Designed miniproteins, single chains. Designs and how they scored, part 41

Each design is a single chain, and the fold is of that chain. pLDDT is the mean over its residues in the fold that is shown.

## One batch from the design tools (miniprotein)

Design m1412
Fold by ESMFold2-Fast:
Structure m1412 (fold): chain A 82 residues (1-82)
Amino acid sequence: GKASLEMAEKLLEMLGGALGNADSMPREWLLGLVRRAAEEIGLRLSDEEVEALADLLVQLSRSGLSREQKIERVTEFLNSLP
């Protein structure tokens, strides 16, 4: 489904430290966190979409982008989903 910037921001708030340190998190824990955060904001993600979002969070944690730019990247990702 389509996601707003506000939905992406809420998702990232629920993901907590993942926005800054997803690359340091155990993979299984990160996947569980993504699934739970998506459920809480009403996003229905497939297993493949959860994996892709987790991969994006790892990339963003390493990117040096601002918080606002990371929120935009997550919003773009969610809006690219079929």
Scores: mean pLDDT 78

Design m1413
Fold by ESMFold2-Fast:
Structure m1413 (fold): chain A 62 residues (1-62)
Amino acid sequence: MSKEELALKGEKLAALGVILAEQGQAEEGRRYGEMGSRLLEEAGDKEGGKNALKAVEKAAAR
């Protein structure tokens, strides 16, 4: 998988994690957020990975 593909997949998984957490599925949301963060880090976007985890945590804090 190219860096561009890793970044896109990471962004999509992170976004899904936020949506799930907002819908009350905090555990599932965190799981997807962690997967997205990992892929963003692999793509070289370490800051994006950190921001993804923060976004999921904020959404999970109902």
Scores: mean pLDDT 82

Design m1414
Fold by ESMFold2-Fast:
Structure m1414 (fold): chain A 110 residues (1-110)
Amino acid sequence: SLAEELKKKFNDKEKKALFDLFDLNDDGKITKEEIREMLESILSGDVDDPVYLKFQKKLVEVSKKYNVDLVEVLREAFELADKDKDGTLDEEELEELVEALYEFLKEYEE
């Protein structure tokens, strides 16, 4: 599964950094809706989207906190989800990535 591929690809530090990144409200919990919202925002590239701006700021802060290249981590996650290899995620590929990220990242929810 995509979740197992992601789990094997990333170490515990990178996974914890991804959890922190997707924890949009900093409550120590993530939801599929939060993951979907952030991924859709990233894919849209809409500079007027508050979620996109918050994501960019948090990406920098979390990368420094864990000393992890989250840009590279996200690139690799998107490439694993991109089954058509067209450089973008369709609706089905996006939903599979949301499910996969939620399943392995929720293990870091304490």
Scores: mean pLDDT 77

Design m1415
Fold by ESMFold2-Fast:
Structure m1415 (fold): chain A 85 residues (1-85)
Amino acid sequence: SGMTHYVQGLLSTSKSMVDYVFKNNLSPEEVQGVIDTLERQRDLMKRIADYAKSQGDEKTAKVAEEAAKELDKMIEELKEYLKKK
């Protein structure tokens, strides 16, 4: 479905942003901006999963739930990175 492709594309872009943070000497403010962006994306994934479940689209729901979990992991990694700056 188009929504499944959207979720996968968003997750790919988010992973690239996290990789960019770790490869570059970004300021604490810039790292916090990435965290804020990922938190909004995580919340969107949870809403997509809930909506997909309400429509009986279990495949999209599972993909969005897995994407939300991956975003949570990336957020925690960036928060730990920020604490050490």
Scores: mean pLDDT 88

Design m1416
Fold by ESMFold2-Fast:
Structure m1416 (fold): chain A 61 residues (1-61)
Amino acid sequence: SEEEEQKVKEIIDRAKSLLDAGKPAGEVIAEVNRLADEYGLSEEAKLKVFKEVTELILEKG
């Protein structure tokens, strides 16, 4: 749904912000997982979030 897609974008933007602030990958993953559960994301949406966040972590080094 559009509502769920918006929530996915918000979580990804939060992950980017944390990585830019120099937070370690473990803290970023923990926050992403917490927000995904809090927002009540479907399994499919959670998978999309974790895929995108993993790509961001790998790109940052």
Scores: mean pLDDT 83

Design m1417
Fold by ESMFold2-Fast:
Structure m1417 (fold): chain A 63 residues (1-63)
Amino acid sequence: MVFRQAMNDAFVIVDDMIQQGQSRKDIMDKIRKFLGTKNSLSPIQQFEIMMRAQYYYDQMVAS
């Protein structure tokens, strides 16, 4: 549950920050800081969400 919720929250951050015209680096830095506050997530789970968020960003800017 926590993993799925954190991934969905990360995608919301991507969508919001793309709408604000933020850079890829700033968006990824924001997500990294967000995931770092989630004590319920293991480091490998945080890394996986980070990779998924990067992929999601790349798909959104290509559309």
Scores: mean pLDDT 81

Design m1418
Fold by ESMFold2-Fast:
Structure m1418 (fold): chain A 79 residues (1-79)
Amino acid sequence: MPSVEELIEEVEKLVEEYLEELSKVFSQELVDQTRQHLQGLLEKIKQALEDGKISEEEAKEMLLTLKEEIKKGIETLKK
């Protein structure tokens, strides 16, 4: 099973792919807002794990959910 660190790296890569596809259709302002939102979600997950507010298992579930949602977003933008 992937580690939390591996899942974070996978999500970060997918975020950049999503923002690249988004930039082909939408304004730079929306792309920048979307980047801030997604990076903010990752930082909240990292912080909650560091603070002991969530378990590694919960963090992995959150990251896997985020990964699947971003993948769906990329597929939608590709038409």
Scores: mean pLDDT 82

Design m1419
Fold by ESMFold2-Fast:
Structure m1419 (fold): chain A 90 residues (1-90)
Amino acid sequence: SARAEAEALFAEARALAEASDSPEALGEAARLVARAHALLLSEYDPEAAERILRLGEEAGRALAAGDWEAAERYDRELQELGREAAERIL
């Protein structure tokens, strides 16, 4: 199920982030979290799910490259999108 897949992705992201602070590990953890959120949202708001996947990939690449400023901009967009999606569902 989407929930089980998302829970597995969240667990993998947490384990990765706890094991390493490398830019590559942080980037991969960010991508996994975005994929998990997109999976959970895909049944309710598929357009927002696609946007979360895209932003997560961009944030992950920025983190892996050590571009913290770009990563923070993408993270702000992800948080705003998540708030908007939650308001539509609630």
Scores: mean pLDDT 81

Design m1420
Fold by ESMFold2-Fast:
Structure m1420 (fold): chain A 95 residues (1-95)
Amino acid sequence: DPVEEQAKENEPISEWLKEAEEDPSVRLVILTRGGKIVGVLLHRGDREEVFGELTPEELEALRLALELGVLTGGNLWLDGVDKARLEQAIAAVRA
């Protein structure tokens, strides 16, 4: 996967991916556009870290995606963001 290769070549993202694989309390969401990483949101328990230049709308969508990832037991890769769609997915998982 070219996006996974890009993540592994970027030191902050590669370290975060390794940490998330080794520690189930660590979760991340990667935002991509056109096959390129544009931002990453990482949670370590109650701590939040951000990589890249994200709009407030993108950051809110990544927070929702991270909540969905916690509920489904995985880290998420997003090609663009839709807040309403993420809210619907979270509601469906909780139902």
Scores: mean pLDDT 74

Design m1421
Fold by ESMFold2-Fast:
Structure m1421 (fold): chain A 70 residues (1-70)
Amino acid sequence: SVLDALAEVLRRVADEVAETDPEAAAVLRELADELLANPESRELLEAVGERVNRETPEEVRRAVSEARPA
């Protein structure tokens, strides 16, 4: 599902940036856990996107965008 795919992307990016920005990694992991807990919530998909944009630095947001499956 789209939510499962996004959760996997967030977890992978979190692992990648954990050494550089552990706070951003924690945010991404929390968001991934939330998506996995509510796999059918499309409203959550939009909310997660907005939180990534607000709560993570530009390089982390870029990594999420580049890693996201089509």
Scores: mean pLDDT 72

Design m1422
Fold by ESMFold2-Fast:
Structure m1422 (fold): chain A 102 residues (1-102)
Amino acid sequence: SMDEEERELRRRIYASLAKALEEAIEEGDVFALITTAGVIQVALAVERVIGAPRTPEEREIEERLLELINRLDQLYAEDPENKEGLKEIAEEIVKLLRELAE
């Protein structure tokens, strides 16, 4: 496992990203929503590159997050006015980010 200080920093980062995405959903700001999802994808990619140890549960959450972000990007590319569909995917991303922040 990561040391306690690094794990606490990781929790705070994912909690902050969840809050940013929650705010984008509340405001109906599609640009902020898509931009925040992009930042989450970069954060996940950085953690994979540095090879930080992961539990099986954390790996499953990360894989699900990447799947949901890809679905969000695809929906936005095909139907950017589908605010309800984008919101539903974003709400699931928030839920998984909160699980990583625990």
Scores: mean pLDDT 82

Design m1423
Fold by ESMFold2-Fast:
Structure m1423 (fold): chain A 93 residues (1-93)
Amino acid sequence: MEKKLKELKEFLEKLKAEYEKAREAVEEVEKRMKGLPEKEKVLLKTMAALQAAAPDNKEIRELLKKALDAIAEGNLEEAIEYILQAIELFKKL
């Protein structure tokens, strides 16, 4: 899990540097979810950044929905896998 979390953090920083809307979405998550555990916060920020960077991509949206459902069920490892799949699709755009 730790290696995958590091990969998500590195990708998130790249998205924030390249996409203003991704940066804005991350700041929104920080303001609303300040009390959440750090791992869950990283997942939610990365998901928000991806959604903002690729708002019209149906496949990315579906993967992020599955990741959100997994987080709600407490399955952070499954959520990370869906987010990594969404990142891979985004890199192919």
Scores: mean pLDDT 82

Design m1424
Fold by ESMFold2-Fast:
Structure m1424 (fold): chain A 72 residues (1-72)
Amino acid sequence: MTAADADAHAKELGKLGDELIAKGKPLEEIAREVARHTLRLAGVEVEEENGVVRLRWTDAAGEEVTTETELK
């Protein structure tokens, strides 16, 4: 990642947060959307179904890692 890429990503995340605030979204929803977008930019697959979030990525050893978290 170049410094220009990092700056572009930071600007995009800031704009997303500002748009969600302007739409009157709750802080919890804003935090979830920003986190989801950040994870996708980092190459993590994010799936959400029936209040369950599943994250998939490849670790430093080249192994596929999957975690699952239940949302309320």
Scores: mean pLDDT 69

Design m1425
Fold by ESMFold2-Fast:
Structure m1425 (fold): chain A 95 residues (1-95)
Amino acid sequence: SMKEELVNEFEKRVSEIMLKANLSWKDMALMMAEVEALRYTALNPKASEEEIQEAARRLLETALEVVSPEAAEEIYKLLKELLKKLGIKEVEVEL
């Protein structure tokens, strides 16, 4: 489906950012868990817009803790693009 393709592309691009960041295994696992949570929620036809926004917010909060500010901004831009393409209102976050 188009939604699955959009989420797959997002996951691939975030994974490339994480690999370049040379994160610890623990921080990589934390990031991947939040990416999987967002994927599961976004692809669930019963999930509300609010639940998808919450999963997106959690991913961004984790990124801000474990990656550089530049990498976090890159992830935020990808996340905003994904949400827009899914027809979901943008997450209000201060960078």
Scores: mean pLDDT 84

Design m1426
Fold by ESMFold2-Fast:
Structure m1426 (fold): chain A 92 residues (1-92)
Amino acid sequence: MEELIERARELAEEAGLPEEVIERIVEELRNSDPSRQETILTQLEIMKLLREGRIDKAIELIYERLGPGLPEEVIREKLEREREELLKWQEE
């Protein structure tokens, strides 16, 4: 559990999430089953890749681990909006 929380904090910090959001994610991890914990960690890895501008890598992870059933163009548009939100949080 603590190793998962430390990994999640590290990924969230690298993704540029505010402290309040990081604490919320940590609480969600503590109250989640293993499947949900794995999903949360995958989402944090995706956010880190988005902040780095590695959108193609983020799309690969989504298809490999989450299997969204959506077209790539829809996923790409959603990820571009998510990246804009992450960058805005860094400005505050």
Scores: mean pLDDT 76

Design m1427
Fold by ESMFold2-Fast:
Structure m1427 (fold): chain A 62 residues (1-62)
Amino acid sequence: SEVTIKVIGDRPVYVVGHGLLGKGDTLTIKDPKLLEDGLITGIDVETGNPVLAGSEDVEILS
C-alpha cells in the first residue's frame, strides 16, 4: 500500500532518508507504518530508500 504525506505546517519537515520538505511539498511512501510517538516510516517510491519523518505538521493522504 502507498500513502502520500503532505507538509501542512509553516516550518520545513526534515525526512531522514529524503531531506527537507517545505509547506505543500509531498512525499509518496510504500509500506507506511506509524511508530510510537507519532513517527512514520516507509519506502520512498522514487528512490527506494527507507524514510522516517515526524507526523506533526503533515497530512497523510491515501
Scores: mean pLDDT 80

Design m1428
Fold by ESMFold2-Fast:
Formats: sequence, C-alpha cells, structure tokens
Structure m1428 (fold): chain A 61 residues (1-61)
Amino acid sequence: MKEKLIEELRKDPTKILPLVKEMLKSGKDISVIEDVVTELYNNGYINGGQVGQVQNVIRNY
C-alpha cells in the first residue's frame, strides 16, 4: 500500500486528498492513514499544508 501511494504521489502530489478520502471510504484505520501521511511528509513527498488538509479531512469524516 505505502509503496504504491508513494509512487503515485511522486508523480502528482495533488492526489493526496483524493487518496485519503478513498482510504477513509474503504474503512482503513485512521492510525494507518496518519502513519502513511507522516511517512510521506518526513520523506518530502508532501508539504505541511497538505498534511493540514489531510488532518482536516480526517477530523471532518
């Protein structure tokens, strides 16, 4: 899962929000989604603004 997400986001980082929404709809644990987002941020694939947007999506879900 993480490897496919990292590859997709390396090509187009704007896809992070649709991917997170899809993970939430599929019933993925919030902790798993947060772990993926943290890893992507720490490796420079997404910026802090995108992390904030993802956190807002999770909180409003």
Scores: mean pLDDT 76

Design m1429
Fold by ESMFold2-Fast:
Structure m1429 (fold): chain A 64 residues (1-64)
Amino acid sequence: MIAGAVETVKKVTIDGKEVYVISKRETVEGSETSTLADLETGELKEVKSTQSYEDVKKREFTEE
């Protein structure tokens, strides 16, 4: 978490492109929604993220 607990920004590779994923999720009450920013075109796309993204993030902090 960069700015606290409101948003998480991470660079990932999607379909061979590096994009920024902004995840705005505080709880698991429903579904995780992320906004993808295409670095080449500047296109913004709202994508429903899966638990896999959050699980990867938690694993990075769980591995000690």
Scores: mean pLDDT 46

Design m1430
Fold by ESMFold2-Fast:
Structure m1430 (fold): chain A 70 residues (1-70)
Amino acid sequence: MRFRVTLHGASDDQGVRAALILAEHGLEILGSRRLPDGSLVLEVEGTREQVERAAEELRALGLEVEVEEL
């Protein structure tokens, strides 16, 4: 399944860390882009359980994370 992971107010360093966390949870990073509002978007492929666990870890690090199924 494909998901959009949006990180609000994330720095470039936080974006790199987020991509590593997503990959450690078994998600494939398909692409990334920064939105005009400063949000970082990562498109990932994997299971809902993998993306939910990764999002919980990212939120525990103080990141504002939204997940949307594509």
Scores: mean pLDDT 86

Design m1431
Fold by ESMFold2-Fast:
Structure m1431 (fold): chain A 61 residues (1-61)
Amino acid sequence: MSREEVLAEVRRLAEELERATGDRAAAQALFDMAESLLDAGSPPESVLNAARQLKAAILAA
């Protein structure tokens, strides 16, 4: 999975989070976290999994 593919999927997850919560800051933080992890050299699949877990945790709160 490429960096561009992961960021596109995380952007989709962030947009869904913003629609569900109305919290643009939380959606932006999700994307920023994914970009920072990729920049730090985290595997693309691990970053996508982390983004999915964080989104699920926010929606369950």
Scores: mean pLDDT 84

Design m1432
Fold by ESMFold2-Fast:
Structure m1432 (fold): chain A 70 residues (1-70)
Amino acid sequence: SMEQRIQRAVELTQLVLQRYQFPQSLTNHFLAQPENAEFLKSRLKELLGYVSPQDTEAREDLQQALSLLE
């Protein structure tokens, strides 16, 4: 279901946010409306810009999250 796909996308996103130890304000920005798939998708695309180009695991997690929201 879409609900299960959104939940998994949020879980993958949270793993990246926890690993990077972003301040709460930035975490709240990226996960502001997790129930809104289009909004979450736009925020995940933005988050990819904050992730190190060398962090293949984080980039793969975010790409998987984006694919779940298609």
Scores: mean pLDDT 82

Design m1433
Fold by ESMFold2-Fast:
Structure m1433 (fold): chain A 119 residues (1-119)
Amino acid sequence: MKYLTDEEVARRIARIIVFLTKASGGKITVRLAADSPEAQRQLDLFIRALKEEAEKYGLEVKDVKQEVVDGVPVRTIEITAKKEPLSDEEYREFLKELGIPESTKPPAPDTEINIGFVG
């Protein structure tokens, strides 16, 4: 099994979220939970990677709010596709790259994704 660095993991997840946002043709809300200082460091790495990948593919990333949910700090980020949803062909190529069945539908606009960081 190949072990990835924290930075490599963050960039891979960020790329997936950016592609899912573009496939939706709209906005995706990501809620990021971090329950420790180490988890907060990993969350910060992820947000950096997310902003870099979003800029690269012409998406906008906005910090919306920070709150505490069930005793866990949660940061809410919105990612918005500026103009062009993925074509059906580009979406199928993306699914093939991830090893996901080609019959899988793109996420609906305004989909919420929840990610927990632990450390």
Scores: mean pLDDT 72

Design m1434
Fold by ESMFold2-Fast:
Structure m1434 (fold): chain A 94 residues (1-94)
Amino acid sequence: MSPMEEVALTARKVFAEKFRSSSVQTVADDLNRGIASENEEIRLLALEEAERLIKEDPSPTFIEQVRPAVERATEDENPRIAELARRVLEVIDE
């Protein structure tokens, strides 16, 4: 496992813990902030976490709260982020 994979796994564990202890609104607010970050790595991580949460525990309230940020991310200057955002929208629209 690479050092970056270890950091990503730690971030996912911390976020999952916060999800269990926080309201859906608080989790959505944190992800929306991450998706809007000036740091491309943070935007990528936030979108990956949004996709994971939607796939594992789809909540209509959570989906509606993050959808606008994900839609904006499809226009991201980074092609990888834009492609990931489109995949998240496909998961939402299923």
Scores: mean pLDDT 75

Design m1435
Fold by ESMFold2-Fast:
Structure m1435 (fold): chain A 61 residues (1-61)
Amino acid sequence: SIMDEMKALAQRINELAKIKPEEVLKLAKEMRDEINREGLDDEKTLEKLRETLRQMEAIVA
């Protein structure tokens, strides 16, 4: 389900935050602020999570 995918992505973000907390948490806040500002539905929120995770992985690598 979408909720299960969101949970898995959130857990991966938490793991990346252990490596570079300031950078990862900044991106997470920016993502959350955009989702709230735009009023995104679950599908768009999932897409935003995937894109943000990709950016976080690039920063951590």
Scores: mean pLDDT 82

Design m1436
Fold by ESMFold2-Fast:
Order: structure tokens, then sequence, then C-alpha cells
Structure m1436 (fold): chain A 99 residues (1-99)
């Protein structure tokens, strides 16, 4: 990863966090499920900008699987990603199970 790519990731992460905090302040009574959905949509938008990298592809697959309710297919997509390890699949499974 280049220094330029690292700075872009940090910038996008900060923008996503600020958008999420603003949304929470405007919608303090929002159900937890809707808060999680909004956070996942923000992180998906950020991660898709790095979908040319294996980690970006893995994270995008997990988030899409949760949002679309296709959790079982998300694990199959992650397994097909070059460089995916058993540890990555176990981490993805735990995230999918939580949501």
Amino acid sequence: MTEEERQEILRLTKEAEERFEKYLKENPEMPEEEKIRYALELYLEMVEKFSDQPIGQMLAAVIKGVLEGKKEKALEEIRKIEGATEEHLEAAREIIEEY
C-alpha cells in the first residue's frame, strides 16, 4: 500500500465516521438495527473504493452479505478471493453471525 493510498483511506474513514455521528445526532431515537444498517452502508461505500485489493474485496463481500441478507453467499465469495486465509473466513463468519 502506498502512502497516498493510506492517506486516502484515513480521509474516507474520517468522512464516514463524521457522517455517521451527524446521522446519530439528527436521529437519536433511531432503532439499533437502522443505526447498524447506516454504518454498514457508509463503510461499504468506503471499502468499494479499494475493491482492487483482496482486503477490500473481502470487506465488501461481508458488508453486502449482511445488507442483502445473503450471508451464506458472502463466505463463498470471500473464499474465492486470492489471498483469503482460513483466519479471514473465520473472522467474516463471526461478523456475519453478529449481524
Scores: mean pLDDT 69

Design m1437
Fold by ESMFold2-Fast:
Structure m1437 (fold): chain A 108 residues (1-108)
Amino acid sequence: SHARVRAWLEENKEEAEKALENKDYEKLAQIMIETLALQLAALAEEMGRPDLAAAALAARGGSIAEVAELLERFLAALREAGAAEEELAAFEAGSAEILEQLRELEKK
């Protein structure tokens, strides 16, 4: 799963840079959501949660609201799995930052 995420990031680096240069903020947001969905699917596989992996892959091409709901599901699952408080805080902070970036791109 991590190999798939890495391959996708390498393939889409130029596309992301081009979107930013062309001020194609919709395309940049789509690239960010796709990357996040693949990373969350990889995390779900490591957690032994095929249901969450399927949910993450289904969020590809989704809305910011669907991404927010997915991130809340992952935070709850990590908490249930006994993740350390510091790991939960880091995931929550990272989720908030990504959602803020996506909402900012939507306003441009």
Scores: mean pLDDT 80

Design m1438
Fold by ESMFold2-Fast:
Structure m1438 (fold): chain A 71 residues (1-71)
Amino acid sequence: MVDPVELEIEQLVALAAMARALGDNELARRLLREALALAREHGASPATLRALAEVAGLVDPELAAEAEALL
């Protein structure tokens, strides 16, 4: 069963991808920063961290590097 916090991280990453697709990179970056903060505090699976890093790489290379550092 999925950890509730990991599910929240997954949802934030999905929302960030949607925001980026709609051209709202500022919202995408804020959602990714929140997801990264939760992953850093609570941990996340490598698959979730890879998804976070991939979406972050499309928005902000600094956030992508931070997510990869958690792998």
Scores: mean pLDDT 83

Design m1439
Fold by ESMFold2-Fast:
Formats: C-alpha cells, sequence, structure tokens
Structure m1439 (fold): chain A 81 residues (1-81)
C-alpha cells in the first residue's frame, strides 16, 4: 500500500510488484525491471519514477557502486536529457 502510494502505481502494477516480491526477488531489481518495462512502452514518466526508486533502495541495500544502481542511473540520465 505504501509503495503503491509513493510510486503512484495502478492496481495491476501493485499486484505485479507483490507477486514478484512473493517470488523473493529483491525490491530494487523489481523496480528496475518495471522501469525497463515502461521505457519500452514509451511511458517515460513512470520509467523515470521506477528508476529513481530503484536507485534509492539499491543504494541502501547494495551500495552506491552496485551494478544495478549504475545501470539505473545511466537509464535515468538518458531519459532526462
Amino acid sequence: DEIKKELNLSDEEAEALKRALEAELPLPIVLYALGLKYEKEKNYEKAIKYYEEAIKLGEELFGKDSKLVKKAKEKLEELKK
């Protein structure tokens, strides 16, 4: 519920996120994957939001030098040109 509010998720997106977490995928990886999905769909507003959250949580859980954080930052910079 809090993630749905913070990320402005639809009901389908919140359910997909819950299912991925039930499969024990780390949350930053799930958020990065959602960013990639929305970028492919050309929904850049949602892609940016998910990449920003993946960076925030990825830095806390994996560290600022993690591959996930670096990839998410690269994607975010490309979209914010």
Scores: mean pLDDT 75

Design m1440
Fold by ESMFold2-Fast:
Structure m1440 (fold): chain A 77 residues (1-77)
Amino acid sequence: MVDPKEFEAEILVALARMLASVAKIHAERNPDVEYLEEVVEKLREMKRELEALGDEEGVAELEELIRELEELIEELK
């Protein structure tokens, strides 16, 4: 049976992936730097939660998602 903390970490990673994907699609149709910056801050909060849960792999994945969105923000400036 899945550990409750491990399940919570898996849900956070899944939500982060979905949020990043939606943000990228939104940026392609209607570029909004403020919205992207809000998504990045939300991902940083989720990353801190994953760090507290000890999910090193999830933390690394969120760092990559944050990097991709930060690169997109720079391209839109």
Scores: mean pLDDT 82

Design m1441
Fold by ESMFold2-Fast:
Structure m1441 (fold): chain A 80 residues (1-80)
Amino acid sequence: SLPIVNALQNLVNNNKSKIKQIIESAQNKYSNLSEDLRNLQIAGEVLKAFGKEKKYGAQLLFLKESGQLDYVADVLKKVL
């Protein structure tokens, strides 16, 4: 939904440095995977890192539990 899209975009826009570090770490950790599988793992690491934060936690938990990791991966590719 649009509010969840906005929450993810706001998270990325406000946390670019931390997200970049997570992406770089996950790219090294999952370097043996295909790009698509690696991007899903990166999405999972980002959701894990921010899932406990009051501002984002509920929306990120919904994205994880609804199986929308592909969508999260696509947003991360387009913003970074």
Scores: mean pLDDT 72

Design m1442
Fold by ESMFold2-Fast:
Structure m1442 (fold): chain A 80 residues (1-80)
Amino acid sequence: MSEEELNLEAEFGLQQIEYGVIKLIIEKNELSKEELKELLERLEKILKRLEEIDKKLPSEAIRELIKEVKELAKELKEKI
């Protein structure tokens, strides 16, 4: 594994952790529209980064996470 590949896999892991944290925040809290908007911006940033990682290191796991992030982002947009 190259250093670039290792860095991309590490970034994927960080995106997975951040997504998990955001999902947990949504599940455990009643959020204001302002808080939902902030979380939506964070999800859109995760989505953009995941798409960049998938382009360089195509993976079914990355694509599955992209689908999950897109679905959650859509749900938040409906609540804002």
Scores: mean pLDDT 84

Design m1443
Fold by ESMFold2-Fast:
Structure m1443 (fold): chain A 99 residues (1-99)
Amino acid sequence: KKKIAQKIVEEAAKKGKEMVEKNKTKEKKNEAMKMIAKAIYKAAEIVGNEELKKKAQEIYEQENPNPKEVKEVVEKAYEEGIVTEETKKEIIEITKEYE
C-alpha cells in the first residue's frame, strides 16, 4: 500500500514540475501545488492517515496554496513513508520562486 501511495505522489510531482517548467507563472505553480496536495490526500487515504489527509485537503481547497503549508504537508508525508526523499525534494523545488 505504501508503494502505491508513493507512486501517486511521485506522478503528481512529475506532472507538477513539467507544468511549472513549461509555464513559469504563479498560476501554474498554484495549480501544481493543488495537484500535489490532492495526490497526498489520496495517498493518505490509502494508508489510513486521517491527520495527513485533513492537512492535504486544507491546502488543495485554497485558491492560492501557501508554499509553507505545502512544505509542511510533504515533510509529514515523508516522515510517514508515503513519499520518497527524491519526491519530497522535487515538491519543495516546485514551491520555490523561479528566478
Scores: mean pLDDT 81

Design m1444
Fold by ESMFold2-Fast:
Structure m1444 (fold): chain A 72 residues (1-72)
Amino acid sequence: SMFEQLNQAILEASQAILDGDEKKAKELFEKVRSLLKQLVDEGIITEEEAKKLLNAIDKNLEALRKVRKKNE
């Protein structure tokens, strides 16, 4: 399902950040953005809900980047 793809992309983006693979993390974040747009286009979530989810995911990924920098 699209929700399974979204959850998998978020988990893989988080792992990419922890692994230091910033290119892969960016590609996976763009996949998250694309999947959220598809959920809006299919009427499953609202545009406002998609924006809030994307912002929350972005903030969580930024927090992981800060944790990784402290462990270098």
Scores: mean pLDDT 86

Design m1445
Fold by ESMFold2-Fast:
Structure m1445 (fold): chain A 72 residues (1-72)
Amino acid sequence: MSLEQLRKRGSDAVRQIALDEGESEETAKKVGDAVYNAKDAKEAKEAARKAGASDHTVKVAGMVAKYIEKKE
């Protein structure tokens, strides 16, 4: 799997988790975009918080971004 494919899958997964946790579609999209674009877990968590995501959704975004970071 390419890094781009990994980022897309991570983004899609986090977006779905955010929706399942009751986030708005707009917030879920922004959190997914944060995971796709972030250089590291810190940037992903900061972007998710700015999008208005819950603490739980922010933690999930950070975990997925950390996994992607390790595959670079």
Scores: mean pLDDT 80

Design m1446
Fold by ESMFold2-Fast:
Structure m1446 (fold): chain A 68 residues (1-68)
Amino acid sequence: MEKAKRALEELKKLLKEEKQTSDNPLIISTLEMAVRKVEELVARGDGEAAEKLLEQTKLMIESIQKLL
């Protein structure tokens, strides 16, 4: 329960920071989709899946940032 809520809050923080720092619509859309998915996992109480989705989202953003 705690872990899923923390993952959601971290994703919301990343989304807020990206909207302020980087006007990259692909990164913003990726984070918005991840937030929605993690909200569903929080409702289900699946903290492990929420943490995995957070880590996968971070890796995806890193990959997008490496694209020229």
Scores: mean pLDDT 77

